# Designed miniproteins, single chains, continued (2): the designs that were tried, part 7

Each design is a single chain, and the fold is of that chain. pLDDT is the mean over its residues in the fold that is shown.

## One batch from the design tools (miniprotein)

Design m4210
Fold by ESMFold2-Fast:
Structure m4210 (fold): chain A 67 residues (1-67)
Amino acid sequence: SMAVEEKIEEIAKELVEKYGEIPSRETVEKALAEAGLDPSLADEVLKKAFELLVEEGVKELREAVMR
């Protein structure tokens, strides 16, 4: 459901903000369990965390180069 996707994105953002890097699978599974979600969703959280870090890095690099 869309609500589950929103929660996955929220968890990914929180973990990226807390650790500043791609979190471990164990950390992701624990966060999912604490949120009442299935740990099998760990790959989706990891993918979202990777996308967020890449987007932030690319944006920062583009802004630095284009100014």
Scores: mean pLDDT 81

Design m4211
Fold by ESMFold2-Fast:
Structure m4211 (fold): chain A 66 residues (1-66)
Amino acid sequence: DEIDAEVTAALAEMMVALSKLYDKPASKSFVERLKKLVDEAVARGALTPEQYEEFKKIIEEEEKKL
């Protein structure tokens, strides 16, 4: 049950990105960055399938606004 430094950094960036989404509309580049961070986290096993689906929904809704 280990989270390496790379995954920890990715999760931290993802949390900061989500905080910004709550405050203002996301930009296209921000959404693309968030998608990469979520994909990296799930590839490393840092996200459960349920958490991954939640993040995907948030990303898809933000992409829909672009």
Scores: mean pLDDT 66

Design m4212
Fold by ESMFold2-Fast:
Structure m4212 (fold): chain A 74 residues (1-74)
Amino acid sequence: MIASMEEIKKVIEEAIEAIKNGDFEKAMQLMKEAGEMIGKALKNNKLSKKQIEEIEKLNQKLIEVGQKAAKEKE
């Protein structure tokens, strides 16, 4: 139950590190896993409003890191 949230956070954090390391294949795979886990948890009403907000913050950080990596190629 709570472990599902911790697993989601861990996968998103690993995706952020993969982007920072230039491993975009691994990052995309981890993002797919995180999305699937989030979708499954939402379907089963296993996430609180606070947990959803925390996931949104992590997703925002992931977007910012991805945008920064894209700008470095220009």
Scores: mean pLDDT 74

Design m4213
Fold by ESMFold2-Fast:
Structure m4213 (fold): chain A 92 residues (1-92)
Amino acid sequence: MEAVAELAERLARPADEAFQEAVALERAGAPPEEVVAALERAARAAREAAERLEREAERADPETRELLLEAAEGLRAQVRLLERRAAAVRAA
């Protein structure tokens, strides 16, 4: 269980870092285009992490596969949230 969590955390780190950059830029009053670019980088990193977890799941035992797919679903949900946030920033 811990190894799956460690892999998911490691793959999600670039997305988390990009998201924190977007939050910092928004709080500093940066131009909307810079905030959107940071959110789009976070969404891309999260999508890549989800795709990699889904590929790892194809080679895993059933129990590990379920945990990897659950982690990938979480990252897919994060992509949708980030894309909606970027759209909201563009609309403001």
Scores: mean pLDDT 81

Design m4214
Fold by ESMFold2-Fast:
Structure m4214 (fold): chain A 92 residues (1-92)
Amino acid sequence: SKATARTNLAIAKQFKDDPVAATILMPGALISAVEAGDVETAVEAFKLLQPYFKVAQRVLKSQLEPYKEKIISFLEKNGHFDLAEELRKLLS
């Protein structure tokens, strides 16, 4: 649900300065937002997640790889082509 996605994002934001906690919580926030069809929460979660790919790429790739095409398709369907391409590059 959108409520679950927003709750997951709020929790992830509390740990944004803890790279370990953020890399566990932020993928869940992005995935739940995509599954709920919450474009605003998905975009915000992905933007918050992007810096962590420099320090935790393997962990984030592992968490997001099963959902890669679903997330990319969702972003493209909602006009976020630049974010979809960025995610495709980060998960390549």
Scores: mean pLDDT 81

Design m4215
Fold by ESMFold2-Fast:
Structure m4215 (fold): chain A 79 residues (1-79)
Amino acid sequence: MESMPVREALERLLEELKRNNAPQFQLDIVEEVLGEDLPSSAEAARLLARRLREHEGTLTEEDLKALEEELKKVEEELK
């Protein structure tokens, strides 16, 4: 089975966030990571985690948990 490219995994994450009416800042973070055109899931996850931490002062624990679950899903799809 062909592993999903990082770009496609991030695009799927973005579409799921849109379907779930996620806050705009979560969409902005995923779009930023997509714009970096990172070649590996590890680099994409690292940038997403860094951006989440930069927003920790505005994130609720529920928002952070939801985004961490979506990141975990991306990592599983890239295995």
Scores: mean pLDDT 65

Design m4216
Fold by ESMFold2-Fast:
Structure m4216 (fold): chain A 70 residues (1-70)
Amino acid sequence: DEIRKLLEERDTNGDGKVSMEQAIEVAEEMGLNPKLAAQVLSKVVDPETGKMSIDQAVEALKEVKEEQEK
């Protein structure tokens, strides 16, 4: 829920998508490692647009959080 809200705040276009940069900014605000976040997010980002859906970004950032809490 909190991750989704932070991503939705950055979706200024209202298209339900966020850029790689926006998703990394959310990771940094959550205290997550931005390099690890970039690695995980790169697997779900569309290489042509540089964007991903909010649902994909939420799941990717949850994975980053779980890896860091290990």
Scores: mean pLDDT 79

Design m4217
Fold by ESMFold2-Fast:
Structure m4217 (fold): chain A 88 residues (1-88)
Amino acid sequence: MSPLQKKLKKIIELLKEAAKDPTRTPEARKMMETGAKALEEILKSKEPEVVKLMKAHGLMNLMIKRAEELGDKKTVELMKKSLEILRS
């Protein structure tokens, strides 16, 4: 598995765990579930790694914006940590 695929898999696992967290709002949990599914589709695609990275980055930035709109600081922090994983 490539370094990018390992990073995406780790982020997917974090989002799936967050989707099951009862301390989060229903909106946040649904966003995490939808985001994890979208990242899984990116991971499974046969697209070049640079395209996968761009799509994952775009999706995560969209999730940050949505979490900020919801006032969900906990989700913003999780998404920023996930972006750090992509950059490592």
Scores: mean pLDDT 84

Design m4218
Fold by ESMFold2-Fast:
Structure m4218 (fold): chain A 61 residues (1-61)
Amino acid sequence: MSREEAILAAIEAFGRLSLAQLVRLTGYPRATVSRALRRLLEAGRVVRGGEGDGTYYSPAA
C-alpha cells in the first residue's frame, strides 16, 4: 500500500484528522505525511478545514 493510500485510509476511517494525528497513526515523518496530503488535496480526494493548530483533513464529498 502506498503512503498516500495509507493516509487516505486513516482519514476515511476517522472522518477528520490533523497532520499531527496522521504522523502518530501512520508512523511516517511529518514531511512525508505533508507531501502525501498535498497530493490528495490536488487530486480532490481530501479537503482541508480549520485554521492554524485546528487544521484538519476529511474525505472529499
Scores: mean pLDDT 81

Design m4219
Fold by ESMFold2-Fast:
Structure m4219 (fold): chain A 71 residues (1-71)
Amino acid sequence: MGKELLEEYKRLAKKLAEAIKAGDEEAAKKYEEEAQEVARKLLEDPSMREAFAEAQAEANKLLAEAYEEAK
């Protein structure tokens, strides 16, 4: 379960970054909400803690780059 949720989180983070770059506010909101749901489930699984922290760091980097490109 946790591995599938982690991969889904990574996929949603990439989709969110692309939506931000495109200026698609509705798509960005949708993917952000979906990513938050997956993140909640991952936070309930202590075995995924380290992998999820790494995925969050990568997601934050992708989002920072996307916001910079959206200017």
Scores: mean pLDDT 81

Design m4220
Fold by ESMFold2-Fast:
Structure m4220 (fold): chain A 92 residues (1-92)
Amino acid sequence: SEVVELFRERLEAAANDPTPVAPVDPAELYARVERLREYAELADRLGFPDMAELLRRMAEVVEEIGDRLVAAGDYGGLAKVLAFLDRVERGL
């Protein structure tokens, strides 16, 4: 999906933004992943299965990038990913 690819590119760009930020607890990432999965379940219940599948794929991308950042000890990059997700959620 081109939308999922663009989303991945934007998350990677956010993680690599050189702006200094306070680090975050990895638990905040997993809470966000769970929230995206909850949005997917809501979309499915509302009769939007294509949107539900898109949100599940987005959750997978966030978890993949987050797991890599956690493994690297890049909690500042993690904070930037979470800030980007906050902006995306406000736009939905």
Scores: mean pLDDT 85

Design m4221
Fold by ESMFold2-Fast:
Structure m4221 (fold): chain A 68 residues (1-68)
Amino acid sequence: NELAEHILETLQDLLKDDLALPDDALKEIVNRLKTLGLISEEEAEEILSLSGVEAIKKIISILEKKLE
C-alpha cells in the first residue's frame, strides 16, 4: 500500500526531527488510514485523543504492525 508506506516514512522523518503535526494534518492522515482499512475507528479515536509526538508514535506503531 503505497500511501500507507509514504505516510509511515513521513511520520518517521517528523519523529526523527522532533516535529509535531498540526491537528488538521493529523486528522487528515488518520482519515486516510481509516479509508485504506489500515486502522479501525477505535484506533483512529485513540490516536486523535493523543497529541504531538505521542500521536505520531502511535500511528507508526500501528502501521509497522499492519504492513508486515
Scores: mean pLDDT 75

Design m4222
Fold by ESMFold2-Fast:
Structure m4222 (fold): chain A 89 residues (1-89)
Amino acid sequence: MRALLTVKVVARDEEAAIEAVRAAAEALGETPGFLGVTGSIRDDGDQTVVVLKALFEDMESAEEAARRVREAVERVPGVLEVEVSVEEA
């Protein structure tokens, strides 16, 4: 059964948001079973919010990607909040 991974990042500014997207995209693309990703970026006052939705072949691949993405994004300076969730798709 396919799985959907949702990544929500609150960043201090647009530069931090772009770096977080880069880190997340690299982690997602290196995970076996990755099928594709869509995303949105919006300004929220002085903060930038990123939402990425990635599709995987199975739940195990999505859960592995979730671990990698969380670790990679949390290391980006200026990231204030990271939420990662996995659900059946």
Scores: mean pLDDT 85

Design m4223
Fold by ESMFold2-Fast:
Structure m4223 (fold): chain A 68 residues (1-68)
Amino acid sequence: AKLYLSENLVAVLQKGDTLYLADKVEVSKDGKITFYNVKEVKAKEGDIVKAPNGEELNTSELELVKEL
């Protein structure tokens, strides 16, 4: 899975054709990542998705921060 960050949306996790949009992410000391207020959307690279704040996110322009 791939983790992206946005200033309007704290985290975007991509697994296959599914994006998980979260407004907050926490990393525990044991390496577990917890996502808060998660919304699932189906999207592929090149698709435009709506963030919770109404902004449009182009999936082809998301910058990879971490690969999980």
Scores: mean pLDDT 64

Design m4224
Fold by ESMFold2-Fast:
Structure m4224 (fold): chain A 85 residues (1-85)
Amino acid sequence: MVEEAYELGKKLYPEVPEEHIELALQNTFPSVDLSDLDAVQAALDEIMAQGLAYAAENNDVEGAKSLAFNYGILEKYLEEKRAQQ
């Protein structure tokens, strides 16, 4: 299930080096200020919505799960950064 992939991503967040997450965000959103957590959240929500719509149109269940897993890692990263403010 997509929801299980999302929760697994959140659970595995502590094993992912922060610099790898930040590099991935910079490469995916090169024009977004990564210190602006609201801008990063908005960009992630948009790419998630577009990716899920594309996966649904193409019956790509594995792509939807992969997207949800990565979104879970990034969402947990944003939660931790907000808690530090």
Scores: mean pLDDT 80

Design m4225
Fold by ESMFold2-Fast:
Structure m4225 (fold): chain A 61 residues (1-61)
Amino acid sequence: MDLEESLRRTIDFLDRKTEEHRRLAREHERLGDMESAEEHRRRAEWFDRLRDEVRRTLDGL
């Protein structure tokens, strides 16, 4: 029970981080800061990949 709950909370955390970095990428792009926009896009992709790994673990329980 605790493991499944912890994995769900981890997915929620990673989803929030992915959306946060996608939002920051859009804001930096709007400001013309393409280097920071690119960094935030890479961070969003990284969190999104981690989320998928955790989801696969949860689905296998």
Scores: mean pLDDT 85

Design m4226
Fold by ESMFold2-Fast:
Structure m4226 (fold): chain A 84 residues (1-84)
Amino acid sequence: SSLDRPVTQEDVDALVAELESLVGKDLLTSFSRYVHGLALAPLFRRLTGSKSTLVTPEDLARIRAVLEANVGKTWREVLEAGAA
């Protein structure tokens, strides 16, 4: 499972870059998007704790901070912790 692998800085940079391209847009138009094997819209909702799929700059800053603090932990551990 892709969730049992460690979070890398390359994952963080790729995910943030993809989400940055979607700022002000609804992630539902990109629901099927995957970054490094991770489904983007469910990941976004889990890490922000929001039911909204609209990407804001504040959400990007939050996601980056959470993921950078958890580099080397598994994706499962990070997602089980949920929104910080």
Scores: mean pLDDT 73

Design m4227
Fold by ESMFold2-Fast:
Structure m4227 (fold): chain A 95 residues (1-95)
Amino acid sequence: SELERLEEEVRRARREKLVAEASLALAEDSLRITEREGKKRVEEAKKESEEKGKEEEKKLKEEVEKFEKAVEEARERLEEAERRLEELERRLEEL
């Protein structure tokens, strides 16, 4: 029936949202860890020389930018999953 098909689509959309939420949490954790550990490496490098400090700061900036992009992509996926779930739940209520 249309009801059973829509209920299955809602269940799948709920799972997709949970996966997207978990993916975002992992991406945010990765960013935090990268920033924390990277700052320690920069501080250690600065103790050796100004040049090493600048090199490590550049590497950290590049790594942070990559993880920030991953967080943005994960947020976009979650927003898409949330919109899809809301639409399907609305259609289910209209039946």
Scores: mean pLDDT 88

Design m4228
Fold by ESMFold2-Fast:
Structure m4228 (fold): chain A 80 residues (1-80)
Amino acid sequence: MTLKEILEKARELPQAELSDEAKKAVEDGVKEAEKLSNEQAIERVEAAYKNALDLEGKAKAVAASATVELAERLLELGYE
């Protein structure tokens, strides 16, 4: 999947407001992704999306929202 496709699919899942801790985890994820190849960074976002699919209730919504934020941040940084 492309980063844009992951973003669009993650937005179709239930969404939740991210806590400050969850927002920090997204920021840490962006910093880790910057140390990886473009392909490896996108694979991590795809893995996060697939993890969200396997979760239920509020945990699913939080994971989906975190995946959306991570994908949006990487797109802003010029990842595919």
Scores: mean pLDDT 83

Design m4229
Fold by ESMFold2-Fast:
Structure m4229 (fold): chain A 77 residues (1-77)
Amino acid sequence: NEFKVWLFKRITEIAKEKYPVITDEQLDEAIKILKERFPELAKKVEEARKAGMSAQEIFDKYGEEIEKARIDYLKEK
């Protein structure tokens, strides 16, 4: 609905402005953590990297899915 579209657009805009460009080194560290906690998501990120996506593109594509993984983890409580 309109509220959901507005909210996501605003959050995305704020996030992009606050976060610096993601480096390959930062992505590698994130993958190490994901392999320990969320191996399926880590596999998707690694496959995207092998496909030639930049660290920033991978974060833009999977950042929301990483957030969902965190929410699911908290929901298991």
Scores: mean pLDDT 64

Design m4230
Fold by ESMFold2-Fast:
Structure m4230 (fold): chain A 113 residues (1-113)
Amino acid sequence: SDEAIELTRLGAVYAQEGDLEEAKKLAEEALKIDPDFAYAWAVLAYVYAQQGDLEKALAYAEKALALDPDNALAWAALALVYAQQGDLERAREYARKALELDPTNEIARELLE
């Protein structure tokens, strides 16, 4: 659905800008239209990782990767979760995976600094 794609892309932009509440609403609306849309699950994973809800972030990132293993944002969200848990080796591993899939991923770049 073009609507689910547009809602999710807008949600990703809000998430990157730090508007986590709007990002969550847009991703949830996309999932009402297409519950199997991996990118919307990845946006939710990133939102929850940024909020420190690591259990939800992990669950939603795993859901996104089960639907699309090439989703760079889901790998970046996993990297954020492991960085927050102090597992820096795993965080760097998943950040490198995200950059391999999307070289413009700022989250993954910052984690590798």
Scores: mean pLDDT 87

Design m4231
Fold by ESMFold2-Fast:
Order: structure tokens, then sequence, then C-alpha cells
Structure m4231 (fold): chain A 93 residues (1-93)
């Protein structure tokens, strides 16, 4: 997987989420997934990134998308990379 592409995708989603000032609805989620696919990500990768961003936002004690900082972006990147690099069950390979 291209780490530079993943970083650009995460940064794009982060900026779009800041504009929305709320959690993603189904339509916004679908549009973001399609946009990430245009950047070169698979549907599974795009869905995983969007899910990771939503999970991070839900985990915040006072979720205000307009107050998201550079530290929040770095935390989202760490979460996405942790999920993408999770060891697969060897019995499924």
Amino acid sequence: MDEELIDKAIEYIFEEVKKLKSLLNDKEREELIKKLQELGLSEEEATLIVDSVEDYLKSLPNPDNSKLTEEDLENIKKLVYAVLNSPVDLSLM
C-alpha cells in the first residue's frame, strides 16, 4: 500500500470532516468513499479509512469537528495505519 496515498486520503477526509462540523451521514460517507477511490484506493481501503475517522470522532470526550487540531490528524493517521497493518489470522491465508 502506498503510504503517501493513504496520508493524502486521511488529510482529505480530515479537512472534509472539519467543514461538516458533525458526524458523517450515509450520503456524506458514500461520497467520501467514492472520492477516496478516485485517489487510487480500493473500496475496502476507502471504507476502512472513513470508518477509522468516524470511530476516532466518536471517541472524543467533546466532539466538535471545528476544533480538530493537527494532533487529532496525527492520532487518526496512527489509528488507520494500526488497522491496515493489523496481523491477519494465519488460518485465513
Scores: mean pLDDT 70

Design m4232
Fold by ESMFold2-Fast:
Structure m4232 (fold): chain A 75 residues (1-75)
Amino acid sequence: MEELREKILNAKTVEEAIEAVLEAIKELGKINVLKAIGYELRLIGILIDAELNGWSEEELLEKIKEFGLEVIDEL
């Protein structure tokens, strides 16, 4: 759990942050599959919002990290 939180916080790129969050969602799926699916859909929603609203890579990275920590709190 702490290693996964550290991966999310230390992600330097959007891709690294997405990979860390997907790993957290995978762990959540072992406990509650439907909740994991819900978080996966929310992550997709964040990516769509970023594209539609022209978010910077830095803004998107921050938002994905914030979301990832929310997923960790469910574990």
Scores: mean pLDDT 85

Design m4233
Fold by ESMFold2-Fast:
Structure m4233 (fold): chain A 61 residues (1-61)
Amino acid sequence: ALLSDEELRARARAAGLSDEQIDALLSVVRDARAQGLPDARVQSLAEQLIAYGGREVAKAR
């Protein structure tokens, strides 16, 4: 799949997310896949969550 757990972890860390935020992101992605969402929708959701987390980290700076 285009969204490997390792790739998602690497992208989230690069965006400044904590390990707890990364684990929450991976949980949401797994739930979306379990519900049968298309890969493109799951990728969009993951990218939105990473962008949101990165913006919140930037605000705390």
Scores: mean pLDDT 75

Design m4234
Fold by ESMFold2-Fast:
Structure m4234 (fold): chain A 87 residues (1-87)
Amino acid sequence: SMEKEKKIELLKKAYEIGLDIVERARAAGMTPEELERIREAVSKILNKIKELVEQGKFDEAEKIIEKLRSLDPTDVEGIEKFAKEVE
């Protein structure tokens, strides 16, 4: 179905962006502790996107994905703050 295709597209996009943030943070020389904090926060954001996508709230999911893309990968506190805001 078109809805199923849209769900797959949004989840793929979200996971690719999440992975990019972690890899860019690693490349920037963030510590193992900071990388773990980033991974945990990104995981929470991705879980919220998945929840919204499963509920058919595609516009809300896309808004969170776009904000996720705009995050500074070296701003650990900013990433954690966004994770709390979307819960």
Scores: mean pLDDT 89

Design m4235
Fold by ESMFold2-Fast:
Structure m4235 (fold): chain A 84 residues (1-84)
Amino acid sequence: MEKAKEYDKKAAEYVRREEDAARGTAGAIRGTGDGLNLVLEGVDPEEAYEEGLKRGREGERRGDHSRAAGGYAAASMAAGAKAR
């Protein structure tokens, strides 16, 4: 559960840093949906979590705040699914 909260917080921080807040918010919403869909399709929550984390980190390195928000939101959803 702690990992889900940690990455949800990071996603929210990147939404706030996006100058166009609408784009940051859309990225986070998409990431959450993508993470949920992977879990619902029976993809291992560990794999979905690793993929979301990778995307979030890549977004941070490239200064792509929308991608960072989406990646961390996806990781948060996958971590929550694993904790069930």
Scores: mean pLDDT 67

Design m4236
Fold by ESMFold2-Fast:
Structure m4236 (fold): chain A 72 residues (1-72)
Amino acid sequence: ADDIAQQLTDTAASLKGADPDVVAQAVKDTARSLNLSDEVIDAAGLLAKLYAQGRITPEQMKAALTTLINDA
């Protein structure tokens, strides 16, 4: 879970300053390439959008993704 959560967080961070919908789509594409479920892909995209909007930190995004992936 940590490796996947880190990969998704790194994808969002690499697009720092991009449009939130672009960041969300990139994270969703990365999650899909990792064979995550549709529910996890959609939730990861939402977390990436919140991060891109400055509503959560990278640390909060990684923690939320780790919980989400472990609960899936």
Scores: mean pLDDT 82

Design m4237
Fold by ESMFold2-Fast:
Structure m4237 (fold): chain A 70 residues (1-70)
Amino acid sequence: KIEEIVRMIEEGAPLDEIVDKISEILNVPKTVARALVEARVSKETLEKIKENPDDPEIQKFLRDLVVKME
């Protein structure tokens, strides 16, 4: 499913649809999912978030990402 998200982002699918899909798959709030899309994070990063959501470094990365959103 992560590969589908990356493809949707690269092909310019509607932002709200991508955000909803990321939120569902990664079990993160929609604000975090939107930040991930806006920042165009790598597939590797998305996979790490899905595999290790409780990792303190991942949690800090997601918080910092949301704060950096314009």
Scores: mean pLDDT 75

Design m4238
Fold by ESMFold2-Fast:
Structure m4238 (fold): chain A 84 residues (1-84)
Amino acid sequence: SDAEKALRAATRLAERTYNIGKKQVEELEKLGEEKGEDYLKQAAGLAESTSNFLRSLAEAQPGAEVAKRYAEDFEKKAKELKEK
């Protein structure tokens, strides 16, 4: 069905977004440890933006439960980075 195809597409998009976002945030956090605060702010901003995108995806496709979970993971990571 079209609904099932939309669910699969949203789930795959959430998974790809999570994997790419995690790597990018981790790389920026490492740069922050080596070169200072501005990279930690960039890492926090990317984590927050990624969380917002995944929440929007979860709102559009509630059946893609991983999108909500991944959004919560990135929201937590953004808060942790802002406390550094």
Scores: mean pLDDT 88

Design m4239
Fold by ESMFold2-Fast:
Structure m4239 (fold): chain A 81 residues (1-81)
Amino acid sequence: DALEAFRRDARELAERVARELEREFGSPEPGRIVLEAVERFVAALEAEVEATGSYDALLTAREPFLRVLEEAVEEARRAVE
């Protein structure tokens, strides 16, 4: 299942980033912001695949995902400053 594989990989990366932020700031809050953003992205991707019946969204999801991850990290950093 391509969607399940994407979700697993995206979550593993998000959890790794969340752990790094927790170590850097000594707080779970920045990590939670990142995890929530990734969960919202995956939910939207799943909804798009279901609505279109096409895996095209999965084939092009990496770049939008990385952008969402970067934006979430910036938001997390601003939240603790």
Scores: mean pLDDT 84

Design m4240
Fold by ESMFold2-Fast:
Structure m4240 (fold): chain A 78 residues (1-78)
Amino acid sequence: SEISALLEQLDAERRAEAETLDEAARRRLGGEALAEIAERLGHPELAEAFRRAGEGDAEAEEEARRLLAELLERKAAE
């Protein structure tokens, strides 16, 4: 029973690790894709914020949201 509990815990840890790695990889890939789009649209500050946010920088994530909101507000005013 002790060995069974240990194996269940190891399986749970492996699943959590795989999910965390998948999330980090997806976040990085998403950040890079959004950065490329932002650069092509002429928004290098937004592109840099997306890249840093993709790397897990929480401050950069908030900066990207702010810059994107400002851009959308400007478009809505047209």
Scores: mean pLDDT 76

Design m4241
Fold by ESMFold2-Fast:
Structure m4241 (fold): chain A 96 residues (1-96)
Amino acid sequence: SMVERALKLIEEQISAGKSVELDEEQQKDIDALEEAYKKKDPEVLKQLLEIEIKRLKAIYEKRKDEKELEKAIKKIAEKFGLDKKKVEEIKKEVRE
């Protein structure tokens, strides 16, 4: 599916540590993922949250900016409706 291709593309980019310019078909796959997110599909939300955490961990490891980390986690918590316990678990995971 387009959503599965988009998730795989994002994971591959994070693993490679590089940003790649998206072609038109890759952009359509990302758009399909965005629509699934808007529909609050639990499977897609779970995978997207995992990807966001991996991305945040990679950025934090490179930049070591605590204020950027706090701001980014706050946005993720708002986006995914996370409780305080889950937010603290993510903070610990990203810092380790």
Scores: mean pLDDT 74

Design m4242
Fold by ESMFold2-Fast:
Structure m4242 (fold): chain A 71 residues (1-71)
Amino acid sequence: DEELKKLIKELLLNRKVFYLTEEGKLEVFDYESVEELEELGAPERLIVQAKVAEELRKIGDEIDEELKKKK
């Protein structure tokens, strides 16, 4: 559970994606942007992970702004 929290934080805050290899090893890949992943020809599954993480960050920011407006 704590390990899963750490992985989720890495994915959302530090722009990391992960995949399971054929050997069942969990690998983590760093990226600067979704566009970089697409340019490098990363597998669609990793691009989707990055897009979801970026969207979740944006939604979080929008929620914070909405809460501030209700003063």
Scores: mean pLDDT 68

Design m4243
Fold by ESMFold2-Fast:
Structure m4243 (fold): chain A 56 residues (1-56)
Amino acid sequence: MNPIVKGFIDALEYWIKTSPAAKKYFESITEEEIREMFKNNPELADEFIKEYKKLK
């Protein structure tokens, strides 16, 4: 996994595990919003989405 993507996913896992409100918020984020966030690096967006879906 790309170290940048790993850093974001690790932070999200921590927040999801420690806060039910954070978990609900991240579950509401769409794939399109993630792709827009990483629009300059589509490969990072694809990898992030793949790992993010595993957290749901």
Scores: mean pLDDT 74

Design m4244
Fold by ESMFold2-Fast:
Structure m4244 (fold): chain A 87 residues (1-87)
Amino acid sequence: SKRYEEALEELKKLFEEALEKFPDKKEEIEKLLKEKLGKAQKELKEFVENSDKSDPNFEKELEEKSVELLEEIKKELEEKIKELEEE
């Protein structure tokens, strides 16, 4: 999906910008991203397992859920960047 690809690229760009801005916090930023991606993966797995795959809206709902999770990770990374800027 183009929307999913755009959300993923925005997250990647923000992550790269965060690492460039805070090179001394690289491990902390990477740990946050890893933890949030792990949670998102578990939530997507649970969504798929609990979803009626015969529903004609399933693929659209899966895309929307995937985009929402990427946007949540982006928001949490933005909050972490703000926290680091205030140090």
Scores: mean pLDDT 83

